# Designs tried in a protein design run: designed miniproteins, single chains. Part 82

Each design is a single chain, and the fold is of that chain. pLDDT is the mean over its residues in the fold that is shown.

## One batch from the design tools (miniprotein)

Design m2841
Fold by ESMFold2-Fast:
Structure m2841 (fold): chain A 73 residues (1-73)
Amino acid sequence: SPLEEAMEKLEEVKREFEKEMEEIMKIPDEEERKARARELGRRTSLEVAKIVMPLATPEQQAEIREYEAKVLA
């Protein structure tokens, strides 16, 4: 089902996020670590939004699009 497919994709996104965050946490420079964590958060948020978009109501889809526009700015 579309919901099951979305849930599988979200679990994959979660696993990749955790793996990349583990590597970021090894960075000794605090500013570099923060910058990379912020970038990972941005990319992950956009990927999650893309996955949930087909399951959202038209109102929720509009809110997701506004959020994506703000994140990409």
Scores: mean pLDDT 82

Design m2842
Fold by ESMFold2-Fast:
Structure m2842 (fold): chain A 72 residues (1-72)
Amino acid sequence: MSAKVRELLAQLKERLEKAKTIEEVSNAVREALSQGRGLSEADRTALMRGLAEETLEYLKKHGSEFAEKYLK
């Protein structure tokens, strides 16, 4: 994994830690994807995998809180 992909995933993780709403989570993911557009195919695959893993871990930890707030 390139240094650029690691930087983008670290930035995403920092933004997710500060996120309070689903919209903020979506904005963090969109920003990381936008910054990743110039990457090689291998680096884009690594970025997408990392984005999925970080977002899924965040939702596992906070998803019930969001469900209570937005789905009930």
Scores: mean pLDDT 75

Design m2843
Fold by ESMFold2-Fast:
Structure m2843 (fold): chain A 82 residues (1-82)
Amino acid sequence: SVEERRQQTRELLKEATKSKDPVVAEAAKYALELMDKHGLTPAHVARALREYPGANESVLRLADLILAGKFDEARKLIEELK
């Protein structure tokens, strides 16, 4: 369901805020705040990450994985960035 995908996206963003890559951590924090304030869908979260100022390759890859619903691959990426 859309709500289950939103919850999985929220949990991914929470973990991404712990990244040692400061661009990943700040982009994830920004997207998480937008989810809480505006009820963003996973597609809107992916857009927010892609449009984040200074988004690096890891942020763009995270956005693509969220958009594709590849949550297990996204979790692996986040774990590698810790």
Scores: mean pLDDT 85

Design m2844
Fold by ESMFold2-Fast:
Structure m2844 (fold): chain A 74 residues (1-74)
Amino acid sequence: STKEEALKQLEEMIEELRELREKEKNPEVKAQLDRIIQSMEKAKEELEKEKDEAAVLSMTRVILGEVKRFIEEV
């Protein structure tokens, strides 16, 4: 389902952030990555419980957009 695809995109981004964290040398950026990873993991758990697929898709798009901007600035 489309919700399942959205949750997969979140999981893939979390994995990408974990890899970025392991390669990061700046302790401030590494701490920011830790906070983002924790926030995304929590958001994924909450979205798994959401019954409104449109809400899941909308929130996933916002989250991925914000995280992608952060990655591009690092």
Scores: mean pLDDT 82

Design m2845
Fold by ESMFold2-Fast:
Structure m2845 (fold): chain A 85 residues (1-85)
Amino acid sequence: SAAAARAAALEAIEEQRARKMAEIEKLKKDYEDLIDTRVQLLEERGAAPEEIQELRDKMLSNLESIVELRKKKLEEEYAAAVAAL
C-alpha cells in the first residue's frame, strides 16, 4: 500500500539520520581525544597552564563550530527528505 511504502521510506530516512548523527558524535569524541593528546604533550613539555588552556579553548571552539554546522546541515537534509515523501 502507499501508506506502507511511505512508512518504509520514512524509516529509511530516520535510519540514515541516526547513522549520520552517530558519525557526528564519533567526530566529537575523536576530536576531544585529540585535544586530550595535545594537552598531555604540552604538559610533558612543561608548557604554562595558560598556554594549555588557550589551546584547549581554541580547539573546543573549533569543535563546537564544526559540530553545530554538521548538525544544522543534517537537520536541513532530514527536513527536505521528509518533505519529499
Scores: mean pLDDT 90

Design m2846
Fold by ESMFold2-Fast:
Structure m2846 (fold): chain A 71 residues (1-71)
Amino acid sequence: TSEAFEFAAKAAEYLYKGDFEKAKEYLLKALSLVQNEREKALLEHFTLGMLRAQHASEEAIEFAREVFESA
């Protein structure tokens, strides 16, 4: 498992718990490890998929999308 996906999984857990500050920290760590737009897209799809599977709030999903778009 790549380190980027491990950080993204931790970020998804924090988003599910409502800890947006720690979630952003781990998402930025995950994004720092991606080398191209394809990897970034895969990481986004993985992260959003985990959030949907955990029935995360729309606010949490929107927060994650904004972090990916701003990076």
Scores: mean pLDDT 83

Design m2847
Fold by ESMFold2-Fast:
Structure m2847 (fold): chain A 107 residues (1-107)
Amino acid sequence: STKERILALLEELSKARTGRPEVDAAIRETVKEVKRLVEEGNYEEAILLLEQLEGMLLIEKALTTDPEVRERLDRVLGLIHEILGLLYEMLGDEERAKRYFELAEEL
């Protein structure tokens, strides 16, 4: 099911490491809250928290010149974009789902 795929990707995201401990901690805490919201069926709040995390990671990516950290941030962003696409699909927002799936395919 789509929900099972979302939970599996959240588990994968929880194990991701950027090499920035504070960023990695923020990812883990956001995943913990988002997983609870998804299990409760609160997809709108789950999306809001993931979009906030996406914004923080895009700022971190803009501030780093380390290509290895940037590559790891791109992988984490790809996971977030895939999860956001699936969450929007669960809400029936096919246009936003498609946009996030397209972003997830960009490396």
Scores: mean pLDDT 89

Design m2848
Fold by ESMFold2-Fast:
Structure m2848 (fold): chain A 96 residues (1-96)
Amino acid sequence: SKKERRKKLIEEMQKLLGLSRKRAEEIIKTLGEDVVEKLIDAVKRGELTVEEAKELIDYFLENPHLSKSTKLAILLARVVDSQYRKKQARLAALLQ
């Protein structure tokens, strides 16, 4: 149900991002459950750091006019960029 999904997302945001319940509820209401769920999944998979996830949340809160599909595309692009940069930095360190 929508209520159960929302409750689970709030609990996950509190545990993984260190957010208050009130702040998590406000974010879900503004961004939507689908966007928040994909963002939380990326953090759980280690594809985004907690800091990167918080920066993305702030960006989406500042840009509420963005469609769900656009928000998901931006999230995916940030995941790809983050993983690529981490891999490059590790390889550069090993070669020096």
Scores: mean pLDDT 86

Design m2849
Fold by ESMFold2-Fast:
Structure m2849 (fold): chain A 75 residues (1-75)
Amino acid sequence: SKVENQRNALRAAERQIEKAEALLKSKDPALVKAGRTTLQAVLNELQDLYKESTDPEIKARAQELAKRAQALLNS
Protein backbone atom coordinates (compact mmCIF):
# COMPACT_ATOMS: atom_id res chain seq x y z
CA SER A 1 0.00 0.00 0.00
CA LYS A 2 1.01 3.67 -0.31
CA VAL A 3 1.20 3.99 3.50
CA GLU A 4 3.41 0.87 3.82
CA ASN A 5 5.71 2.21 1.06
CA GLN A 6 5.95 5.50 2.99
CA ARG A 7 6.79 3.62 6.25
CA ASN A 8 9.50 1.71 4.35
CA ALA A 9 10.87 5.06 3.06
CA LEU A 10 11.02 6.39 6.66
CA ARG A 11 12.95 3.29 7.82
CA ALA A 12 15.37 3.68 4.87
CA ALA A 13 15.82 7.41 5.67
CA GLU A 14 16.57 6.64 9.35
CA ARG A 15 19.24 4.08 8.34
CA GLN A 16 20.81 6.56 5.88
CA ILE A 17 20.94 9.24 8.63
CA GLU A 18 22.68 6.72 10.97
CA LYS A 19 25.24 5.87 8.24
CA ALA A 20 25.81 9.57 7.41
CA GLU A 21 26.29 10.42 11.12
CA ALA A 22 29.04 7.75 11.30
CA LEU A 23 30.68 9.17 8.12
CA LEU A 24 30.69 12.71 9.61
CA LYS A 25 32.84 11.40 12.53
CA SER A 26 35.54 10.15 10.10
CA LYS A 27 39.01 11.75 9.86
CA ASP A 28 38.79 11.26 6.06
CA PRO A 29 37.49 14.48 4.39
CA ALA A 30 36.08 12.43 1.47
CA LEU A 31 33.92 10.38 3.89
CA VAL A 32 32.75 13.56 5.68
CA LYS A 33 31.73 15.00 2.28
CA ALA A 34 29.90 11.75 1.42
CA GLY A 35 28.03 11.94 4.76
CA ARG A 36 26.95 15.55 4.08
CA THR A 37 25.79 14.60 0.54
CA THR A 38 23.77 11.67 1.95
CA LEU A 39 22.15 13.92 4.59
CA GLN A 40 21.16 16.51 1.96
CA ALA A 41 19.60 13.78 -0.24
CA VAL A 42 17.73 12.26 2.75
CA LEU A 43 16.49 15.71 3.85
CA ASN A 44 15.05 16.29 0.34
CA GLU A 45 13.38 12.83 0.39
CA LEU A 46 11.86 13.47 3.85
CA GLN A 47 10.51 16.88 2.74
CA ASP A 48 8.87 15.20 -0.30
CA LEU A 49 7.46 12.42 1.94
CA TYR A 50 6.00 15.04 4.33
CA LYS A 51 4.33 16.78 1.35
CA GLU A 52 3.01 13.50 -0.20
CA SER A 53 1.68 11.87 2.99
CA THR A 54 -1.76 12.40 4.52
CA ASP A 55 -0.97 10.11 7.50
CA PRO A 56 -0.30 12.20 10.67
CA GLU A 57 2.17 9.62 12.11
CA ILE A 58 4.17 9.47 8.87
CA LYS A 59 4.22 13.30 8.62
CA ALA A 60 5.36 13.62 12.26
CA ARG A 61 8.13 11.02 11.82
CA ALA A 62 9.32 12.59 8.54
CA GLN A 63 9.51 15.98 10.31
CA GLU A 64 11.48 14.50 13.26
CA LEU A 65 13.97 12.77 10.94
CA ALA A 66 14.29 15.93 8.79
CA LYS A 67 15.13 17.96 11.94
CA ARG A 68 17.79 15.37 12.87
CA ALA A 69 19.31 15.47 9.35
CA GLN A 70 19.29 19.31 9.35
CA ALA A 71 20.95 19.42 12.81
CA LEU A 72 23.75 17.13 11.57
CA LEU A 73 24.24 19.31 8.45
CA ASN A 74 24.51 22.42 10.69
CA SER A 75 27.22 20.83 12.93
Scores: mean pLDDT 89

Design m2850
Fold by ESMFold2-Fast:
Parts: sequence; structure tokens; C-alpha cells
Structure m2850 (fold): chain A 113 residues (1-113)
Amino acid sequence: MKKVEELRKKALDLIDKAIETVSEGARLAMETLPPDVAARVGRLFREAVQALLKAKGYVKNMEDPEKAIEYVEKAIELLREARELAPHVQDVFDEAIKLFEEAKKYLEEIAKA
């Protein structure tokens, strides 16, 4: 609420940290799952990262925080689907999802301003 620029930086930092966290989770899942399941996890992860890069674009440009929220929500849903396919690394995906939910809260405060 106090400074849109501070909220923007916090949201971007959380998104970047969450991408790093889920990238490791996806790598471990793809190395340990059957090839068909690994391919599905990889596809979901790639789609989630693409959505997050679009969200980062909206946040950096301060053009449309509601669009940034939509893309973060899309990424969270894709990652939830991926976590169900990779039970042995669910903790890593859950941590990443938590970071994205925190980023979403900062984006909601920006949208309110």
C-alpha cells in the first residue's frame, strides 16, 4: 500500500525466486519419472514459465496488474497439475506455489492502488 515501486520489486523478487525453486523441482521430476509423465511435467512447467514471463512484463511496465495476477494464477494452476504427477517432489512445487501466492498478494495491493 505505501509505495507501488516497493510492492513491484517484492512481487518481481518472489516470482524470480519461485521460478528458480520450481525449475529445480521440474528437473528432478523429469529425471525420475517415466518418459511420458516426464514429458507432461515438462510441458506444464514450460507453459507455467511462459505465463510467469508475461506476468513479469506487466509488473515491470506497470501497465496492467490485473493481467499480471491472471498470468500468475494460470501458472499456479499449471504447477498444481504438475505436482500431482510428481509426488516425490511435491514439497518443492508447494514451496514455489507458496511464493507465487505471496507475489499475487503484492500484485493485488498494486491493483488496489
Scores: mean pLDDT 82

Design m2851
Fold by ESMFold2-Fast:
Structure m2851 (fold): chain A 78 residues (1-78)
Amino acid sequence: MELLEELKKAAKEAKELVKKTLENGGKPSPEEKEEMEKLWERIVELYKKLVEAGHEEEAKEILNEFLAEVKAIGEKAA
């Protein structure tokens, strides 16, 4: 299902931006913040479409995995 793959891709891109923000001392630049907001809006839009299509459980799994990875990245700030 293409929407699931697009959600995974958007989550991956958002995760990479979180890593980049940590490299910059944890504070995103205005451009990075705008990119992150756009990716988050995309993730939310794809999630809603998947829920409407009856794939809520699969979408939740992807979102939960993404959130867990973001938390792990934050905890790895050495």
Scores: mean pLDDT 76

Design m2852
Fold by ESMFold2-Fast:
Structure m2852 (fold): chain A 64 residues (1-64)
Amino acid sequence: SPLDKKLKKIKDTSKKLSTSTLGFVEMAMQQEGKTLTPAEKEKIMKDSFNIRFNLLTNHLNKEL
């Protein structure tokens, strides 16, 4: 359906942005001689994904 296509694009965009956010955080932490645990990396990716996914889906719901 058209909604499925829009939802897929929202998921793909949210994933790309979460990956970029993780990369930025890892770079900043490395400058302080710190490393992220797998659990911390997962949390950063989930939190970043959810923020963007929720914003984009809320916008979609208001237009439909």
Scores: mean pLDDT 82

Design m2853
Fold by ESMFold2-Fast:
Structure m2853 (fold): chain A 74 residues (1-74)
Amino acid sequence: MTAQVVGESSEGLIVRLDKTTYAFIPYSKVTPSLKIGATLEYAVDPKDPNVLTIKTSDGTEFKFRKKGNYYELL
């Protein structure tokens, strides 16, 4: 599945997974390859549908847990 970096806040980048679902990557974890408009790969954990992994083009991986309609970095 694909996600897109759609915006930024004072604390980090906002990634859109689908129409209603977002993830947040804090600036402390952002790599230079992460830019607004970047397309990212993501996969849902087969054992826990509330956990997903986002992978950047440079191979950096971020794991998230669902909190309401938002994914929070683990």
Scores: mean pLDDT 77

Design m2854
Fold by ESMFold2-Fast:
Structure m2854 (fold): chain A 114 residues (1-114)
Amino acid sequence: MSPLDRLYEALQERDPEAAAVLGYLYASGYLNEEDVERLLEIYERRGLEYFRAVLDALIAFIIAKLRFPEFKEISLSELLDVLSTLDLEEILELTEKLRDPSKWKEVVDFLKSK
């Protein structure tokens, strides 16, 4: 079973909205197979709540990229690298900043400082 199939099946039962979002991101080319393998590892090691926070951060970032050109220099894979080093509270805080245009410059500077 592919990483995508395994992750999708697990999410479809527990969080069908997360399954739909994962499918959309993959079908749209935002996530490649390597990114999905990393998301499966996150789900298996850190659990559903942490995984959902990561997924919500990825969506918030995609929306921010459409409105703020400086985010276009940062890939989803690079964001996923940063997110995998953060705890749940830090990911939730980053997601709230990604939903607030007044904080986007701070987020860009944070992501580029790695």
Scores: mean pLDDT 84

Design m2855
Fold by ESMFold2-Fast:
Structure m2855 (fold): chain A 61 residues (1-61)
Amino acid sequence: MAEHLRNVRAEAERWLTLPDEEQLARLEKYRKEGKEDVADDILLTLSAAGHPLARRLVAER
């Protein structure tokens, strides 16, 4: 319960060090697993951090 947002933020911060293609692949993996809520939370966190790819993906939704 309490640590969900902390875990999402930690994961998103880790992804900021990865290439854009790797970040996209990880988002797709979460969605394929039915974890769309987690994928969306990570995407929003990356977008808020100013990541260009994440910002574009959020704008499409």
Scores: mean pLDDT 70

Design m2856
Fold by ESMFold2-Fast:
Structure m2856 (fold): chain A 75 residues (1-75)
Amino acid sequence: MLKELGEEAREKLRKIIAEELGIPVEEITDELYLKALIEITDELMKRAKERSKKEGIDLKKALDEIMEEYVEKHK
């Protein structure tokens, strides 16, 4: 299940990046995709750290909740 969620998220991320840059999915290089993925992951991590600090919960728990919400919103 987790692998399937990751695969779906990767497919959606690729399409979102292509749409945002105004280029075909075929023009998205592995390097460009990886860079965008890192930026999105960093943003999610920052949100997790902020929630962890604000609510006094474990960082991993905060990250899991934020990632689940992100996947749910982008279904």
Scores: mean pLDDT 69

Design m2857
Fold by ESMFold2-Fast:
Structure m2857 (fold): chain A 111 residues (1-111)
Amino acid sequence: ADEILKLGEEAAEKIKTSSIEEVEKILNEVVPILQSYLSDEDPEVRAAAILSIGRIMGAVASNKELYEKYKPQIDNVIEVLKEYLKDEDPVVREAAKEALKLIEEPIKKNE
């Protein structure tokens, strides 16, 4: 789980300073890997993947140009993460709340 969290943190920081082409690579390579962990039997692995996705998409949403370009992907991720608010494990539910906050707060502040 620590490796998943580190991957998400590093990708989110990279998005803040990277070209659009590099952001596209992160979204096309890293996010699908993290989404594959959402079906893991270990709730700690699911929670780590959810938080990492939230950090990455939150970084994208915090940049107006990236938000406008990737709005469909952000909207799709928000819908996926909302399903985990109903997860059987409380750690996963808390991770989903935090991830949604990381994505939605920048959007609301810039509207």
Scores: mean pLDDT 84

Design m2858
Fold by ESMFold2-Fast:
Structure m2858 (fold): chain A 74 residues (1-74)
Amino acid sequence: LSAEERTQLRAAGLSDAQIAQIPAEKVPLVLELASLLSEGDADWLLAVAQGRDVAPPPTVVDRERWEALKAQFV
């Protein structure tokens, strides 16, 4: 992970311990998903990064974009 990517993940509400659990190849997906949230949800972002199939939170502002991203990266 780059220092810039780590800074963006922290801005999305993720702790350093949670960031350490994200595979490097999933970082672009996590950053894109964070942009779809009206409010950060670190637990959901981490779960998606770990390959878990979890329902999006009600704070997702664009569910169509979420489904498109999910299909592209899973």
Scores: mean pLDDT 73

Design m2859
Fold by ESMFold2-Fast:
Structure m2859 (fold): chain A 76 residues (1-76)
Amino acid sequence: SVDDLRKILEAARKVQAGEEVESEEEQKYAELAKKMLEDPLLLAEAQAELLKMVFTEVPEEEIDAMLAEAKAALAP
């Protein structure tokens, strides 16, 4: 959901800033954020899911195409 993606992105920000995470829920999102920081493809996938939730009028297939282009740009 949008809330889950927002929490993951917020946890990623805190991890990069060296901030502690307080709650058990936030710790789970921090673990996902660390994986995304290690893998930019996972970060791109999370952003695509956020776009699908925010722009409900855009077909998921179009967002998936944008994700594919982003993954191609991130690949060496």
Scores: mean pLDDT 68

Design m2860
Fold by ESMFold2-Fast:
Structure m2860 (fold): chain A 62 residues (1-62)
Amino acid sequence: MEEILKHLSEEKRKERRKVVAFVALGLLDAEEDFMRKYGMMTPEMAAQIAAAKAALEKIIAE
């Protein structure tokens, strides 16, 4: 019984992490588009956003 409850808790945590990652990825995409449209994007910012998006995509893929 405890093992089933642990599996349910782990699955719920995994789902929540993926939902948070999806929301964060969407916000980063919108912000990146905004910065590129208005010429505010620097190479450093682009690299940081790309790294953050890659990390979020890994969470979603798990």
Scores: mean pLDDT 78

Design m2861
Fold by ESMFold2-Fast:
Structure m2861 (fold): chain A 95 residues (1-95)
Amino acid sequence: SLPPHLLRLEFSTRITADGKPIFKFKLYRGGEVLLEKEFYIDDITPEDIDKLYEEMKAVLDRLRAEAPPEYDPQIDALREGLENLYKKLKEFLEK
């Protein structure tokens, strides 16, 4: 039903077996995981957010260069959403 190359962002939280809350991020292309990151919520630093942003940005920039043009609006929307989220998270973590 979904196109095999549909891009999807997934955000989730879970508690580990040792009782620690984790934030999980996944970027998919169809059934393929392009990027997966996990952070302990209590241990997330501004530097962790910077690294995640740069890695996600690099993946989206590569996809925009390599994917068929019909995906450009989806990739651009994800990029804009990422930039807005990054700004808000940095403001939250850096006070």
Scores: mean pLDDT 73

Design m2862
Fold by ESMFold2-Fast:
Structure m2862 (fold): chain A 78 residues (1-78)
Amino acid sequence: MGTGVVNVVSSKKLDEGSTVTASTTDGDFESQAVGKADANGKATLTLRGLRPGTHTVTVTITDKNGNTETQTLTVTVT
């Protein structure tokens, strides 16, 4: 098992303190992480328990005004 790090950037500018949730499924395992956006509109999330390979990560972003956005990213674990 390995660890993947995901940098999250919204298609819109993120407010500092926006809640960011990342999740993926690796066979019998589900990995999830939650974080907050920084002053530059970015969040870094660490997913654990992933097998080697390429995984699709679904990211949900909720800002302080209740606006939500979803993105998909790929994470490679070697």
Scores: mean pLDDT 67

Design m2863
Fold by ESMFold2-Fast:
Structure m2863 (fold): chain A 90 residues (1-90)
Amino acid sequence: NEVETALLKLGLEQKELDAITDSAAELKNTLTSLGVPQQVIVEAVALTRDAVLGLKLAYLVYQKYGQESLPRIVDILTELGVEDIKRAVA
């Protein structure tokens, strides 16, 4: 599973992903409050077929790498294979 592979690269398990809110609105508000640019949020969502999944993975990248990751979230998600997750979830 490509989601599990991406989580493993972050040093996380499915349980950590499942612990995050399923509300896209709450996740978007959280990422915005952390200073994530709107364009990055839109691009992270576009990398998956599930907006909630894309936002959860963006949040986990921030948790793993801190504030320095904010302008690079999309690059990091791509490196983790999130584009392949879009295919796997379909």
Scores: mean pLDDT 72

Design m2864
Fold by ESMFold2-Fast:
Structure m2864 (fold): chain A 75 residues (1-75)
Amino acid sequence: MKVLYALVVESPDPEKAIEIARQAAKEEGAEVLGTTTVGDMTVVLIRADSEEQAERIAEKVRERTGAPVRLLRVP
């Protein structure tokens, strides 16, 4: 069963944040469904097989961007 998650990245460079998030998702085998940017916040919607997979993606994005990253489960 696949679950939807939103990665909220607080980065001044939304294009770079999206690139890093797409790469991290690809490495973990998760699908990126869409991206939205509001100010310095970039939201990346992913479909993951588990919460643990989504958390690994969030950690990779956090590590590579150096930016605050929040992981939210989409209902």
Scores: mean pLDDT 83

Design m2865
Fold by ESMFold2-Fast:
Structure m2865 (fold): chain A 81 residues (1-81)
Amino acid sequence: LKELLDELKEAAERVAETGSDEDIAELLRLLQQLSKHVSPEQLAQIRRYALGAAHASRQGDRARAAEFLARLEAVLEEVRA
């Protein structure tokens, strides 16, 4: 689980920076793997923040992308505990 959470964090950071389809596809793949280890509520929240960061990055809104990334990282740390 810890390794998967670390991979998700790295993928989300790349998505927030690039907004590329390739980075988004990798993030979604990792979210599918995470679905086996977290509650539906936690998964929905993580997905919301991850996709929010992608959308903001694609619009060039760096502040909004960073905000979603920070919220995502906080939820991933709660899941890790």
Scores: mean pLDDT 79

Design m2866
Fold by ESMFold2-Fast:
Structure m2866 (fold): chain A 83 residues (1-83)
Amino acid sequence: MSSENRRLILEGVGHAIRAVGALIEGDTESAIKSAELALDKYLSVDPEDYRGYHILAEIYERAGDTEKAKKLRKIAEELKKKK
């Protein structure tokens, strides 16, 4: 289980890096898609991991999806308070 969770986290990190790369190239669609894949991987490991939500919120905001970024930030803050 720990090895599986580590693999999923690493896959999430890979998608997050691709999202940042797409933003640098100006490919907003690819950036959002990669950020969503990263979110899915992080949530598969720990749905209460507020750090993943913070990182992905920044990627969505930098990609221009401010509404999703706001939602993710609110979730992150709520989860951080719960912990």
Scores: mean pLDDT 77

Design m2867
Fold by ESMFold2-Fast:
Structure m2867 (fold): chain A 81 residues (1-81)
Amino acid sequence: SDEEVLKEIEELTKKKDYEGLLEILEKYVREELADDPEMAEKMVEAVRRAIKHLVEKGELTPENARLMFRILLHELRKYKE
């Protein structure tokens, strides 16, 4: 569920496990866009860039990671509509 993913994002971000954070988000995007692998790759790239940007600024907090995931959810819903 989305709430389970949010909890995992929070824990990984608290641990500064950014590779694990990328892995869970990439898996989520690929599963949601299983019918469109090309769009999945583009969204995964956008997520990687967003995480990199937040890490570079020292702003990758659990709150910002959750916000990023919620933005991703809205973009995915908009695309599928």
Scores: mean pLDDT 82

Design m2868
Fold by ESMFold2-Fast:
Structure m2868 (fold): chain A 80 residues (1-80)
Amino acid sequence: MDEEIEKVKKRIEELEATLKRLEASGAPQDEIDRVEDELLTARIELLKLEAKKNGMPEEELQFEIDVLEALHIIRRVVRR
């Protein structure tokens, strides 16, 4: 589990670095959106792994996921 958490953290770092490069290069918005969606998926996976490690109830985990997804949608809609 700890090894899986570390692997997901590395993927998040790679995706954040990719997003920075795409923004700097003036990549198309749809490509940027795809990387942002992949980053959200990776963050949700990290949350699930940490919840399992800490014994978080499934209902609490689902609520945290819903909040994370809602914030992502709000950020995308309100700012652009």
Scores: mean pLDDT 79

Design m2869
Fold by ESMFold2-Fast:
Structure m2869 (fold): chain A 78 residues (1-78)
Amino acid sequence: MSSLEKFKEGVIEWLRSLGFSEEEIEFVEKFLDEASGAALGEFMEALSEAQEMLRKGVPKEEVRKKLLEKIKEIAKKN
């Protein structure tokens, strides 16, 4: 298994832990499969920001909503 596939699996499991639905997970998987290098870079930054929000005590539901909207914005731009 490639390092990218391992990373993808880890990300998907973490998103499930945040409360992402299976439909939302399918959207993210499709996004990752179609994403450019630039889109992947923005996605990595969004994940980092989401982790910092959780560390600062922001509720999981708020972090989930903000992260999902950010991923949708990245997908629309790229």
Scores: mean pLDDT 81

Design m2870
Fold by ESMFold2-Fast:
Structure m2870 (fold): chain A 81 residues (1-81)
Amino acid sequence: SAIEELLAELLELIRQAAEALKAGDLESYRQLVAEMRELARRRLPAATPDLPPAEELSEEQLVRAMQQLYVAAADVLAAAR
């Protein structure tokens, strides 16, 4: 389904964002977070996650943002079933 494809794409972007942060590539991380926000906004306007800004994010803040995305995606999947 379109929602399952969206979840798969969001999970891949989250994985890439985590790898960019571990590599210290904050610019790539910022761009990936922006892509995740835009994708969620266009596809899930009612369930768009409240992601923190990418600039100066700690690893702990990134983990929290990833958890928020997973919760939002899971809620959308549950509603679609």
Scores: mean pLDDT 62

Design m2871
Fold by ESMFold2-Fast:
Structure m2871 (fold): chain A 95 residues (1-95)
Amino acid sequence: MTKEEMKEIAKALKDELVELRNSNLTREQKLDRITALLVEKAGLDEETARKYAEFILDLIEKGASIETILRALMSFLFPERLDEALEIVDEVLKE
């Protein structure tokens, strides 16, 4: 995966997280949306995507910042490229 592809994933995740935080969706609907996004954009299998989605929802419910959630998620998705993933988060958050 290229750095540009990682950046597109981070942008998609940021946009969805901002929308979900401000939405009137049920917890189950939010879980389904994050799971679908991780499958479609990050190429995760449904089981792994669901586990990450549950963790992300717990962070949202605890009032974690979009920055904290996005950093955690990108770290899970790109553990071998952690420095690049976190740099991309910083770039995307400035948009």
Scores: mean pLDDT 81

Design m2872
Fold by ESMFold2-Fast:
Structure m2872 (fold): chain A 62 residues (1-62)
Amino acid sequence: MSEEVRERAEATREAARAWGKLKGYSDEDIEKMAELARRLVEENPELSGGEALKIADDEVKK
């Protein structure tokens, strides 16, 4: 895996944590969303951080 993809995945994870905290999600939902968003970027390098975060947010809300 390239360093750029890893850095973007970690940045997306931190963004997901900040977003979930702002929205008032539980700590469990925040961590679930953050890990999913990170994995989505790592597995699909063409996904933007914002797109990965949106997908992870939608999955956690189900």
Scores: mean pLDDT 81

Design m2873
Fold by ESMFold2-Fast:
Structure m2873 (fold): chain A 97 residues (1-97)
Amino acid sequence: SKEKLLEEAKKLEEEAEKLMEENRRLIFESASYTVEAIGYAAEAVGLPDNKEKEEARKKLEEYLKKSLEYEKKAKELLEKAKEAKKKAEELLKKAKE
């Protein structure tokens, strides 16, 4: 029925909205890790070649890795949101037929 198609489309639109909200949160976390990585990069430049510089470089690498992992998760959520929106649009089109 037309009502069932509209209800299914609404659920998919709500799912897409939630995925977009989580995507934004993960993007902000990725940016935060990038800022911390920049801080460790600056610290490493200021240090002589010793254990402290190696530890700063290791932290830089760890925070860059976290930033990339959060960016990857955010991209996956964005693609899921796009798929949900596309399915919602297809259902809305059928409801108009």
Scores: mean pLDDT 88

Design m2874
Fold by ESMFold2-Fast:
Structure m2874 (fold): chain A 72 residues (1-72)
Amino acid sequence: MLREAAEETVERLPELIEEHKKALKEGNAAKSTGIILLIVGGIIDAELAGDEESKKKLQEALDEMMKMMKES
């Protein structure tokens, strides 16, 4: 279950990154924060499931999103 949840979040990464980028352009802090929290939840799920590959992909996406927030 936790591994499946993490893998599902990884599959959604391309759309989540685009949604986050759009939320930042729109000044929609609530949407941006919601996307960040979803990625963080995926990282926690991957860690608990021992899914190092999904954890790495989600962490890299989180780092990119945090960089976007700093540049906005």
Scores: mean pLDDT 80

Design m2875
Fold by ESMFold2-Fast:
Structure m2875 (fold): chain A 89 residues (1-89)
Amino acid sequence: SEGLQLVGEAGHLLSLGLMTGSRDLVKKAAELVIEGAKLVPDEEAREEAIKLGKEAIELVENNGDLSKALDLVNRGINIVAEALEKQEK
């Protein structure tokens, strides 16, 4: 539930970041993806989501492509959400 709450918040920040072009909001969303990923028991899914979040943060911090950072964060959210939902079944 905590991990799903974290990626839910990340999704809200990502949507706002997309609408406003805010790099700060996209970075916060990526940070929440990394935090949520730490709660994923599947090692492969956890490592992939953390990698995507870190790559998104690097793009934001190095004045890289914001649309690519948005795509990376969205992919990370989906990986964490799917992995955590499978734990309860």
Scores: mean pLDDT 85

